# Designed miniproteins, single chains, continued (3), part 11

Each design is a single chain, and the fold is of that chain. pLDDT is the mean over its residues in the fold that is shown.

## One batch from the design tools (miniprotein)

Design m8352
Fold by ESMFold2-Fast:
Structure m8352 (fold): chain A 104 residues (1-104)
Amino acid sequence: MEELSEEEKKAISLLVKAARAYQEGNYDEAIELFKKAVEIAEKAGNLRLKAMAYSALGRVYKKQGKYDEAIKYFEKAAELARQAGDPETAELFRKEIENIKKEK
């Protein structure tokens, strides 16, 4: 594994804590922690971590039935994945958006 910056380690820690809150059904806590992970990933300049945090926000909002918010965050995640040179991951997020639109 390549050496991670202190900011990248903090962002990953926040993503792990947020994922746990999400699994426990604590969606408000998960949203707060994922938003903090976005901020730290932005400071770290890590587009992939930022895309992961935005896609996780999309998943939480989808679970809550907040489809417009879910779509917004998946669109942000897809754009960041594209900027990071990962068009395959960007396409996965676009498929999530289309699935949400079918459920709405």
Scores: mean pLDDT 85

Design m8353
Fold by ESMFold2-Fast:
Structure m8353 (fold): chain A 85 residues (1-85)
Amino acid sequence: MKVKVTAKVGEEDAEAVYKDAEGSTLKDLGTGIEQESEVSVELKDGVAYLTAEIELPEGADGQHLIELTGKSGKKYVASAGEVKT
């Protein structure tokens, strides 16, 4: 199933975050599954939020932490809420 994940990046430029994160591989830290996903970045009240969608297998229940390593080597960790399949 497709799950939307969002990471709060902080007081950073949204365009810089997008350029760092685009084309990076998403990794589910619980399952070890890696996949490419389209990312988007929104700036809200001076805070950047990174959003992506990840495809999880059937039976991947519970809370998932998704790690993305940017081109700078910076790690972005996004949480999907509790997932039920």
Scores: mean pLDDT 73

Design m8354
Fold by ESMFold2-Fast:
Structure m8354 (fold): chain A 87 residues (1-87)
Amino acid sequence: ARQRLEDATATVLSQLPPEQQQRVEDTGERAGRLGREAGLSEEEVEELRLTARAQTAIDLGREAGLDPAQIDALEQALDDYVDEVRR
């Protein structure tokens, strides 16, 4: 699930302008920082970072009018990842 999420996120990210790519990365880093401040484990911080990056990439990809099939693939990869990580 993690590898599929990473690959799907990279596919969407590669089609976004550099400024939007940076926004995805900044959002992930901010989510990770907030998780650490909240006392989450390193594993939970990484999960939060990956999830925040994927969700931001979905939102920005939709705004940019990217291929719905690529957005759907990223949404499915995110759902699979969340299902494996969360009960």
Scores: mean pLDDT 83

Design m8355
Fold by ESMFold2-Fast:
Structure m8355 (fold): chain A 74 residues (1-74)
Amino acid sequence: KQALIEEVTKQAEELALKGQGDKESGLRAAAIAANVDPELGKKIQAVVNKTPVSKEGAREIEELVIEAARKLNE
């Protein structure tokens, strides 16, 4: 669990700033992460608070979180 959360967080940081920052998209991605796992939600919330996240980057983070949810629930 912890290794996966850390990996997802690092990838989310790399996905930030692929375009114009959009706070609503970033917050939505963080909320989705929190619904998957509270700890992952806190990590993603920290990423979107520190780094402006584009609409494109937020969408990729959401996809990353959904894939992580699949692995966490196996």
Scores: mean pLDDT 73

Design m8356
Fold by ESMFold2-Fast:
Structure m8356 (fold): chain A 74 residues (1-74)
Amino acid sequence: SLEEQRQQLQQQFSDKVQQSADLYEQIAKEYEKKGDLEKAKFYQEMADQHRAAIPTVGEQALIGREAALELARE
């Protein structure tokens, strides 16, 4: 169904955000090992920002589901 496809896409987006956060953290650790602390900090902050976005994406998905149910009542 179209609803299952939307949930799948939302889950895939959340998974991609998590993967991006993990990649940025890995990049930060590599720069730290090289002694480039400025770049390490930059990429660590990027990882933290991406992780912080995951709950927001989850909340948005829940709100969208509730809105779809409300529209179905009209």
Scores: mean pLDDT 72

Design m8357
Fold by ESMFold2-Fast:
Structure m8357 (fold): chain A 55 residues (1-55)
Amino acid sequence: GPELARARRRALGGYEAAKALGVEEAAQKSQDGIAGGTAEAFRAGMEAASRLLGV
C-alpha cells in the first residue's frame, strides 16, 4: 500500500546515500530494511542507517 511504498522509497534513499559515502554498515542496515518487506523493517533499517550517517 502507500505506506509501504513510501517506506521503501525512503529506505532506498538511505541505502544510496550510505553507498555514496562509503559507509558499509549504514548501507547494510538500510538494505536489511528494504529486504524485510514490511513498513516496520523498512523504518528500522532507515533509522539505523540515519544514525550511522548522522542524519
Scores: mean pLDDT 64

Design m8358
Fold by ESMFold2-Fast:
Structure m8358 (fold): chain A 63 residues (1-63)
Amino acid sequence: DDLWAQANELIREEMERAAAELGAELRIEGSKVTIQAPTSEALAALMARVAELLRAAVEELRA
């Protein structure tokens, strides 16, 4: 199985909540994540949050 796709599914709810809080839209298709944000600041914040969540999820899946 695709590790990145599993990580995306594991953190889907967290990513969706973060996107909603920032007024952004998020689409997850396996290992692919597409983000549409209203401002560059919102995009940067969401990207940073997603990166941290993915890092933690991948470490959990590999443990």
Scores: mean pLDDT 77

Design m8359
Fold by ESMFold2-Fast:
Structure m8359 (fold): chain A 115 residues (1-115)
Amino acid sequence: KKEKLQKALEYIQRAAYHIGRALRALRQGDTDGAQRHLDRAIDHTRQAQQYAQQAGVDDATQHLQQAIDHLRQARRAVRQGDLDGAQRHIRQALDHLGDAYGALQRALAALEAEA
């Protein structure tokens, strides 16, 4: 359980890193770079969701699903040239990743308190 929580947190951090790179690519007009980084962010968020589910943190699992849905919408917006829409969906995804991260940290802290 503890190892699954740590893996979920690691994958959220990796997803956030790629989202940051996607935002920089969008600011530079690099839509291809933005799409590649959003795809990596989606993959890492899916890994985080799988580990959160295995750890039994339903709240985090639900927030990670919302993050995936918003990242997919951001990718579609980039492909359509809707950069404002892409940024709005990225912001929603980051909010949900933050909520998931908080839930996972609380679950990990609860396990440490039982030791």
Scores: mean pLDDT 89

Design m8360
Fold by ESMFold2-Fast:
Structure m8360 (fold): chain A 76 residues (1-76)
Amino acid sequence: VSEAQLRRTATRAADLMGERALREGVPADIVRRARDQAVRTAVAAGLANGLSLQQVADLAAREFHLAVRAALAAAA
């Protein structure tokens, strides 16, 4: 598995999560920041720990959700 494959997989997962969050009314700026953070975190973990593409996709989705929750809590 190449770094480019990990990055494409994380980006795809974060984009799908971002589309859902936008439909649910999450502000676009929060979605954009959460997406970028989730991709960076998932790719870094994938490289450091030899994660599969599916594990990286799952991690990107989880990190996106956590980042959105944290940003919304900070904005309240």
Scores: mean pLDDT 88

Design m8361
Fold by ESMFold2-Fast:
Structure m8361 (fold): chain A 88 residues (1-88)
Amino acid sequence: GEEIVEEARRVLEEALRVAEEALELLLEQGELSEEERERAKERLRERLEGLLRRVEELVRRGDLESARRLVERLREVVEEARALVEEW
């Protein structure tokens, strides 16, 4: 159970890193202001914290299969986003 939460935390930390890199590229290209970048980072952090709480709730309820599926889905999305950012 705790292993799933720890995996979720790692995936979400990677999601934040990928998003920060993408936002920095958009800022450098003039597509975003510094204020818009900071607001986007804050909103993303809140959403990622909400996803972590959702995984924790599923684990607490003993719904380990749904928790694992959510983490696996998030990992796939993050890996795809990382590849896209690295190609920029």
Scores: mean pLDDT 81

Design m8362
Fold by ESMFold2-Fast:
Structure m8362 (fold): chain A 65 residues (1-65)
Amino acid sequence: SAMRERVIEEIARLAGISRETAERIVDLYLNDPEKADREIARLAIEHGPEVAQRIADLLKELKAQ
């Protein structure tokens, strides 16, 4: 969907990761939230809590749609 693509692009931009990696995180969040939580925790360690929180907020917004 257009919203899924926008979220993937924004996550990739915010974390400085590939679009493919961002898509995997989005897919994990929708299908395996426990694994998604672990990936977000790793992003917090690598990029700081502000980046991780913004990514979490984007994923939550996508799920709410």
Scores: mean pLDDT 81

Design m8363
Fold by ESMFold2-Fast:
Structure m8363 (fold): chain A 61 residues (1-61)
Amino acid sequence: GIEKKIDEYLKKKNVKELTPEEVLEFARELGLPDQQRRKLVEHAAEKGKLTKEEILKILKE
């Protein structure tokens, strides 16, 4: 599921949290709808970075 894809992306980038640019790239690779992509990027921009748990919470809403 989506959780494994997040884990794989974090491992690929060798990071624990994603910047707005990395979140945008990940959302595009996953083929997320524009609305969900924008929501993720807005949250990442507000916080500076998003953890796996924060990304999962946003995507399940």
Scores: mean pLDDT 82

Design m8364
Fold by ESMFold2-Fast:
Structure m8364 (fold): chain A 62 residues (1-62)
Amino acid sequence: AAEQAANARADQAERDSLAKVAEEMGWTELAEKIRAGDPQAFAEVLRRLGEEVWAEDEALKA
């Protein structure tokens, strides 16, 4: 019971954090879907973040 509540809180906090990142990236529709609990939106934001990291919005020129 206690661990289940803690895991639910951790999942909610993780979704809220990801939604904030999506909003800062300009993906407001995906952020709203994540807050609504849409797992496809969650996966889509993670995929886009992976592409952004690979593209390096920072000036990393390897």
Scores: mean pLDDT 68

Design m8365
Fold by ESMFold2-Fast:
Structure m8365 (fold): chain A 71 residues (1-71)
Amino acid sequence: SVAELQAQVAEMIRTLSDEEFLARFRELALRVLSEAATDALVDALRASLSLPLDDLIAAAQAAVRTAMARA
């Protein structure tokens, strides 16, 4: 479900390095999106890595909603 993926992504941000998080997110997104759409979302999240933790989690949860809506 979207809620389960959002919870998983929030946990990844709290526990993984930035690069491990982006790599894991890319792997998950490729299951439902094209490479081009996945790369665009990963690039947006990479730009968001400088944000406070809560804002990064919100951005990642928005990316999950976008990915699932396009699947």
Scores: mean pLDDT 81

Design m8366
Fold by ESMFold2-Fast:
Structure m8366 (fold): chain A 96 residues (1-96)
Amino acid sequence: SSLREEELKRLQERLREAGVETGVGVARRAARVDPSFRPLYEEARRAAERWRAGDTEESYRRLREIMRKSIDFLVGESVEELKEAVEKTVRRLLEK
């Protein structure tokens, strides 16, 4: 039905908007951890503005790329921090 198609279109739009907000948020978090990510965060913010202005395909694609890079960095940072904490603990135990 036309109503079902309209509801599906609205759901798809909400999912895309949630993806845009998530991309900007993750890039902001990466920039907070490492200032070298500041340019990517500013690019994500501009891409979100272009997406809302109707430049949807290219802006959404770029936001997805920035989101992936930001997530990969944040995961890597969390793993490295855990590794350093474990190594410090092991060294302390071995020096007793």
Scores: mean pLDDT 77

Design m8367
Fold by ESMFold2-Fast:
Order: C-alpha cells, then structure tokens, then sequence
Structure m8367 (fold): chain A 62 residues (1-62)
C-alpha cells in the first residue's frame, strides 16, 4: 500500500542520506507500474545493486 511503501523507502533514504524528493519519485513510479524506472533510481540514487533494488521493489509490492 502507498503509505507503507513510502514509510519503508523513507527509512532506507534516511540511512543512505537520500532526499525525500527522490523517495516520492520512486513511489510515484511504482504506483504507475514503472518498476524498471523505480529500480534504476534505487540503483543510481541509493547505491544499491540491481538485485538489492529488485528485492526492495518486491517487498514493497507484496
């Protein structure tokens, strides 16, 4: 759900020093079903591997 997904990403963003604006962009992409773009932002902005980004998307989607 949107509120839950946003909360999870905000917690990770605080740990990584990523802006709230980037979190909001990722949430919007996931709401639109643009998972490939959300994955790219997680890799580029959070410094995650593609595998780690996929796990996060799957966890939020579940």
Amino acid sequence: KKEYAKSVLEDIAKQKGVSKETVDEIIELMEKGEYDKALKLLVDKFGLTEEQAKLIIDEIKS
Scores: mean pLDDT 77

Design m8368
Fold by ESMFold2-Fast:
Structure m8368 (fold): chain A 80 residues (1-80)
Amino acid sequence: MVEKLVEETKKKIKELIENGAGGDEILEEISKFAKSLGADGSFEVIRKVGLNEPVPGMPEEALKKLREVIDFLKELLDSI
């Protein structure tokens, strides 16, 4: 079920980028994904994960899945 959520979030992010969406819309999708994992979806937490900084109290599996989505976004942005 988490794997399906990861794939659905990646699809939405790719679709947003293909349609020229702003960074705020992309960050909102990542925030929703984090909340769906039971994690803090704040921009501060997303920023820390994106910078590979520690996020105390976040379950290891949730951190891995959130990092996977953020790394996917970085890869897409680097491809443009």
Scores: mean pLDDT 78

Design m8369
Fold by ESMFold2-Fast:
Structure m8369 (fold): chain A 72 residues (1-72)
Amino acid sequence: LAAELSPVERAVLQALGALGPRSVGELARTTGLSRATVSRAVRRLEARGLVERDANGYVSLTEAGRKAYAEL
């Protein structure tokens, strides 16, 4: 599960697991990464079913994402 994540993907999962749902801009500020870098990582995590986005653009962990975070 978590072993195949890039460092950027791990940082995004750690921030969401520790802080709860966040926008891409908030994740960029929290992780110190650019919005473009975070946006690409969120798209990859979403494709893997580890995060989801709401209608307002907030990113949250899925059940699978919470399990992956617990293994970090």
Scores: mean pLDDT 81

Design m8370
Fold by ESMFold2-Fast:
Formats: structure tokens, C-alpha cells, sequence
Structure m8370 (fold): chain A 90 residues (1-90)
């Protein structure tokens, strides 16, 4: 339940990151942030697979790694939202 909630939040924030990044005029920054968002989605999907298998420790590792990438991207786009996500994932 708790890991599923964290996973859903990470995916939600990764979607927000991707949407905001696409609006950036700085091409280099946009590409860097979109790459982080895509990596976070890939890791979150792996975390979801591990949750379905009952492998909670593996799921947690992937969800935490995905969350870190989303937080890094949010720090460049929306620092307040990044801080809220950090507290949420604690």
C-alpha cells in the first residue's frame, strides 16, 4: 500500500516534469530534464513489476531511484514542489 502510493506519486511528478520541460525554451536544459523524466518512468515501471511479484525491497529500491531523478528535475523547474516531494517520500 505505502510503496504503491509512493510509486503513484513519483509517476505523477514525472509526468509534471515532462510537461513543464517540453515548454522550456532552453533546448539543452529541456533535453536533460526530459531524459531524467524518461529514466524515472523506466525505473518506476520496474518498481511496479517488482510490487506485482511481491518483491517489496526491490520495488522500494527502484521507486526511490525514480523519485531521486524526479526530485533532481523538479529542483531545476519548481524548487517548492521538489521540497514537497522529498518530504512526501520520507
Amino acid sequence: EELKKQLEKVIEEAKYVAEKAEALKDEEKREKILKKAQKAFDLANKGYEYLLEGKEEKAKEYIEEAGKLVIEALEELDKERAEKLKKWLE
Scores: mean pLDDT 84

Design m8371
Fold by ESMFold2-Fast:
Structure m8371 (fold): chain A 66 residues (1-66)
Amino acid sequence: SSGVKTDELLKKKVTVDGKEYEVESAIGNFIVVKADLPDGWHTVEIDGKKYKGLAKDGKLYFVLDE
């Protein structure tokens, strides 16, 4: 687990199900994305890496490992 700079991350986009979304908030490597997705597990792609994110209540949550 490595810390990521919040202001750089807030300008990043992630891809979920072929659609791009902007990072809404970040606390260290814990990322929150505003995304209108069905509740449940989704594959999140950022910088060519894939993560599992949990979508709930119009938000997507995932953790960066590196």
Scores: mean pLDDT 75

Design m8372
Fold by ESMFold2-Fast:
Structure m8372 (fold): chain A 63 residues (1-63)
Amino acid sequence: LDEFLEALRKNLSPEDVRRAEAAIGTLLDADSESPDVVAAAKKVVLEMGKKAGVEKLAEELIK
């Protein structure tokens, strides 16, 4: 998680980092969220990871 966030902060705009942090927050509270909300958050994390060049790290995070 920390490695992923560091990569995002180095490679993405502050706006995109905020979007990714919100999605990660949703995934950390996944037990209290609907499956659809969790799926949407996983998509955002994967997309931001790909944009930052750390797609494989994003894939590990959403497992």
Scores: mean pLDDT 77

Design m8373
Fold by ESMFold2-Fast:
Structure m8373 (fold): chain A 78 residues (1-78)
Amino acid sequence: MEKAKKAAELLKQGLSAEEVIDHTGIGKGDGSDREAVIKALDYIRKTLGGVRSKEELKKFGIKSDETIDFLLEVIENL
């Protein structure tokens, strides 16, 4: 998926989680999911894919399975 590759590229360039969300459109205006996605993206950026499982992503508070699957695809492209 082009968006996941783009997100991975931006994270490797050192962009913030908020900037990655703005560029890719991931992390809708639902306040609870947005904060969880920001934390997950920042962690992925710092660890360069240290998260490998859906359960680890759920620990950030992400409720959307579609969002979790997208973040796993981002990790695979790091």
Scores: mean pLDDT 73

Design m8374
Fold by ESMFold2-Fast:
Structure m8374 (fold): chain A 119 residues (1-119)
Amino acid sequence: SIPGQIAFLEEVVREAEKRGLIRVEIRGDEVVIELHVDEADLEAVRAGLRELEAQGWVRVEIEGRVFRVVPALPEEVLRAPHMLRDRVADVLRSHGASPELADAVGSAIALAAARKADE
């Protein structure tokens, strides 16, 4: 269920914030992610999100360590937020992001999509 997916994604994001990896704010379908990671992880997230933007999965605005992301929300993603999470995490890991960071960023973006779908 979408509410069950939202609860799971919220827990993943909350855990990442407690570990000091990211800080997240969600406004409608926009997620603002501030990254508290090294330069290699920061560059991996930047490269991965730009690839996802080129593929039409997200729209991204980058200001240093602050990433503003809007999911593109094709019909299948609205019904399967975990698919968006997994796709984002896989792309970020392919650019060298740590698994924990990739899962956290993917979960934050998927959470924004899930909240939009639950409206």
Scores: mean pLDDT 82

Design m8375
Fold by ESMFold2-Fast:
Structure m8375 (fold): chain A 91 residues (1-91)
Amino acid sequence: LSPELQEEITRGVYQLQRAVLKTTLPGFLKKAEKGGVSQDLIDEFKKAADAYLAALDEVIRDPTDAAKQAAVKAARKALLEAEKKVEEEMK
């Protein structure tokens, strides 16, 4: 496919990731609060989610930038690690 179409597809993937997080985040936080998860872990998760959203906003502006793609991967990894800690505390 053309480079322009490839860039558009790549941007669309990141936009979808952003939309999914924004849609699911409030529900996850509500479950964590009801599950008795410590505020420190909830705050850590919120901070990681904000960082991931910021990285997505940057890569959406320049989808082929390797450094921005790497930043998104790093932020997503941090978010998944914070999510795991929250899930381990939920009961």
Scores: mean pLDDT 86

Design m8376
Fold by ESMFold2-Fast:
Structure m8376 (fold): chain A 91 residues (1-91)
Amino acid sequence: MEKVEKLLEELLKKKKEEIEKSGKASVEHLEKLIEEEVKRLGPREVAALLLLEEELRRRGITLAQAIEEAGSEEALLEHAMRLLEEAVKKL
């Protein structure tokens, strides 16, 4: 599990720099979700949410649009966890 923690630390550093540079409002909502989930479930879910943010950025869509597309916030979080599982397998 040290690999997930290391990945999370690297993703957090990179994403915080991108967030500060871009000033996007959609990222503020994602950052709030990240902070709340870290308090509940720890580094795995946070890493998943950071991977989700990267996907949303590549697609050029907002968090709100992604939630609408997924059908719910819960469904979007499930998708994020799948992204984490695939990323960990490639390490």
Scores: mean pLDDT 68

Design m8377
Fold by ESMFold2-Fast:
Structure m8377 (fold): chain A 74 residues (1-74)
Amino acid sequence: VEEEIQRAIERLKADAETEKARVLADPSLSPAEQRNRLVAIDIALKLQEIGLELVAEFYKEGRISEEDLRRALA
């Protein structure tokens, strides 16, 4: 379970880096729009990481099922 959570976090980080690169390469976005998008990506990533850690804790406590865990990881 912890390994699945760690892999999910690694994928989220990789996806965030890919999206940041796309934002920086997009000539239709102003510098202010690029900055706002980059900040939003970082906030979303951190919130998802915190959410996954809470889900892992709830699973360890027996508060959620394996199906609930798998849904949270999707």
Scores: mean pLDDT 80

Design m8378
Fold by ESMFold2-Fast:
Structure m8378 (fold): chain A 63 residues (1-63)
Amino acid sequence: MEETLREAYGLALQARNQGLSYSEIKALLKEKFPQLSDEEIDALATAAMTGAYSVDDLLYMFG
């Protein structure tokens, strides 16, 4: 779980830096990490777009 969340967070940040929208980042995460829940994907996309959560915050919430 921890390794998966860290990898997903990194991918979300990369996608944001490439100019992908929130919806596109969520779609990408769902495709690449189908084991993640919709709630985890939403939190990861929100963190990448807004900085509202650190990866450690996400691990606390979902780890």
Scores: mean pLDDT 79

Design m8379
Fold by ESMFold2-Fast:
Structure m8379 (fold): chain A 65 residues (1-65)
Amino acid sequence: KKKKLLELIKELKETLEKSPLTEEKERALEVLDGLENGELPKNLETEEEEKAFKLLIEAIKNSIE
């Protein structure tokens, strides 16, 4: 379960790095790094973190199904 998610996170990071990045995508990469290290955004202190988290969730949904 977590192993599958970590592999997906790595693939998403690679994909985002290849694409032209906006500020929101850059924040998504930071969130992915945190999740890889076992961190989960708590209370999403900034709007940027919330946007990045939403992008991550959408990407995961599209990949996992």
Scores: mean pLDDT 59

Design m8380
Fold by ESMFold2-Fast:
Structure m8380 (fold): chain A 87 residues (1-87)
Amino acid sequence: SKLEKLEEILEELKKLAEENSDNPALQKLLEDMVEGARKLVEEGRVEEAVENLARGLSFLADYARSRGDEKLAERLEELRKRAEELL
């Protein structure tokens, strides 16, 4: 289902936050994105959760790329594409 696929994306973002514990600002942003999406889902605003997640991931991917972190940018872009497939 759409909710199951969204939950898989959120779990992967949680793991990505854990993998970036050496970058507290990035870790906090990723954690905030997961919590924000979960809150919108709890409120029945699933489409808005997906749209906001896709936008946030796009922004973070561009930021990672601008910082020279191509591996992180590629991973964030993959998750963005998966989120957009839920729209």
Scores: mean pLDDT 86

Design m8381
Fold by ESMFold2-Fast:
Structure m8381 (fold): chain A 74 residues (1-74)
Amino acid sequence: TLTKTVPVTLEAVEKFSEEALKAGATKILVTNPKSGLSVEVEAGNAEKAYQAAKDLAELFDDDVDEVELTALIP
């Protein structure tokens, strides 16, 4: 399984999304490493993945600069 810790930026999320699609992934799991909370998004929708990363970061008083992205291959 492809997993990377990336900064909460559209550029980093888009780059991972492209790598995930090349690997045959249909979904990306976005995880906040501090809370362990995660959300699944479609691998081909980098904007949705970026929004999920921002939402997970905002669940706590301090913003996290990085999230864990995991490519889910069927």
Scores: mean pLDDT 78

Design m8382
Fold by ESMFold2-Fast:
Structure m8382 (fold): chain A 68 residues (1-68)
Amino acid sequence: MLSLEEMAEQLSKMTGLSLSDARKAVEIARELVAKGASPREIGREINERTGLQLNRDEASKITLLASM
């Protein structure tokens, strides 16, 4: 299984986010995926909690990665 560190590194490469921001995004996404949230809801929550401006495609990628 991918570690949180490996997921954050992969997300950083896929989206251009800093490793620090990618880690925060993955942590929030994992929490919300466990609650059954949609990719749209996950993207919104990440943006609200972190100040990032994730688009729909980035939110989808984060959700898929957090679901692994």
Scores: mean pLDDT 80

Design m8383
Fold by ESMFold2-Fast:
Structure m8383 (fold): chain A 88 residues (1-88)
Amino acid sequence: MPTKATVTVVARAPADFTDEQMREAAERVRKRVSELDGVTHVSASVDPARRLVTVTADVEESKAQEVADKAVEAAEEEGLTVESVTIE
């Protein structure tokens, strides 16, 4: 199997987002990332105490940067502020 990479995007929710709106935004980002080529698994989690949304995708290494860029775009379109992107 080709070498896999893990893409992790951490984004902060606006102060006016409810916990429900954060969960809905996380799910929409997860769904958009899951439809990308080279993605085998994607998960999203919400930390209401820290107001953080984390999206993690297992991807083919050659697709990792493209998936990271698309995940950032999806998060920003949902009104989130991206704080970090990690490819491992």
Scores: mean pLDDT 83

Design m8384
Fold by ESMFold2-Fast:
Structure m8384 (fold): chain A 68 residues (1-68)
Amino acid sequence: VEEIVDKVLEKILAENPDLTPEEVARIRQVIETLAKYYKEQGYSDEEIEEIVERAARLIVNYLKERRA
């Protein structure tokens, strides 16, 4: 789970270098919780990676809108 979360975060950080450490920490917390939940539900690592990546992108958009 942690490896999937770290992989997705690295990708998100590369695409969004303007994210603050606080925003990054919040994204990590949410996607870690989500990844653990879907792992417990029996989803595959590939499915979890896709879900977590989509969730991270939605959170980034939400945070950027809140900056204005």
Scores: mean pLDDT 81

Design m8385
Fold by ESMFold2-Fast:
Structure m8385 (fold): chain A 116 residues (1-116)
Amino acid sequence: MDKIKEEVIKLLEETIAQYQALADALADSTDPADQELQRHLLIQIDTYKQLIEEIKKATDDQIPLLLSRIIAMEEDATAWLTELAARHPDNPAIQAALALEQKALREFRELYKKAA
């Protein structure tokens, strides 16, 4: 198995676990901002699970393209969270989600450099 492919799957699995923990913490929140964040996190988790299955079937030469797609999705998610955080500056869950997203984006960009 390609080492980069293994590292990408591991990072996706770690990111899913972090997003799931945050989504679970928000399950009983009555704050509309928390509810909006939870819905977004659950959609992102489902998308990442689908990407893991796609990566498992991919050849080594397909990994850079899949990573570029993941990075584009993370950039869109970071932009959305930045706007949400600006509207709700005192919401600790949104700030935590933005920090996690920024970390994931940096880590996927580093993997892309290794794959290219």
Scores: mean pLDDT 86

Design m8386
Fold by ESMFold2-Fast:
Structure m8386 (fold): chain A 84 residues (1-84)
Amino acid sequence: MKEEGLKKMEEARKEIRERNPEAIDLAFQEAQVALLYIQAVATRLGAKAAPPSKRPELEKEANTLVEQADKLDAEIRAQRKASA
């Protein structure tokens, strides 16, 4: 039944949050790292389609997104080490 499935999922999410609220925050941060890498890839693809005058600017933007993702990933790893 659809209602039983939704209720079971909500109860599971609540239990995970109550037992490990930090685990959900870490999962959210990991999702943000993935989104930054996706944005970097999209920006690099845009650079390939862009006029030559705009390519260096877009490549620099893509590199900045990768640096932000790497920094956030390093912070997540540090938090995991501190929480373990």
Scores: mean pLDDT 74

Design m8387
Fold by ESMFold2-Fast:
Structure m8387 (fold): chain A 75 residues (1-75)
Amino acid sequence: GATAGLEALLAAVQAARDVAEAVAALRSMHQNSPSATARAAGGDLAAALEAGELSLEETVRRLQIALKTVREAGE
């Protein structure tokens, strides 16, 4: 579901050593995630990171906020 997909995205970005590694992981999840929410987030964040519109730290923050929102909406 959306929660598991966003948790996987967050873990992948946190494990990334640099922007290129984070972009590769996010693009993989954009193409392969069973969660529509995770696919959309992965694509949007990968594009923004590659364009230099977001830092790794801002990407982690956005995923943490999205995960909190999905968890609160599901309860």
Scores: mean pLDDT 81

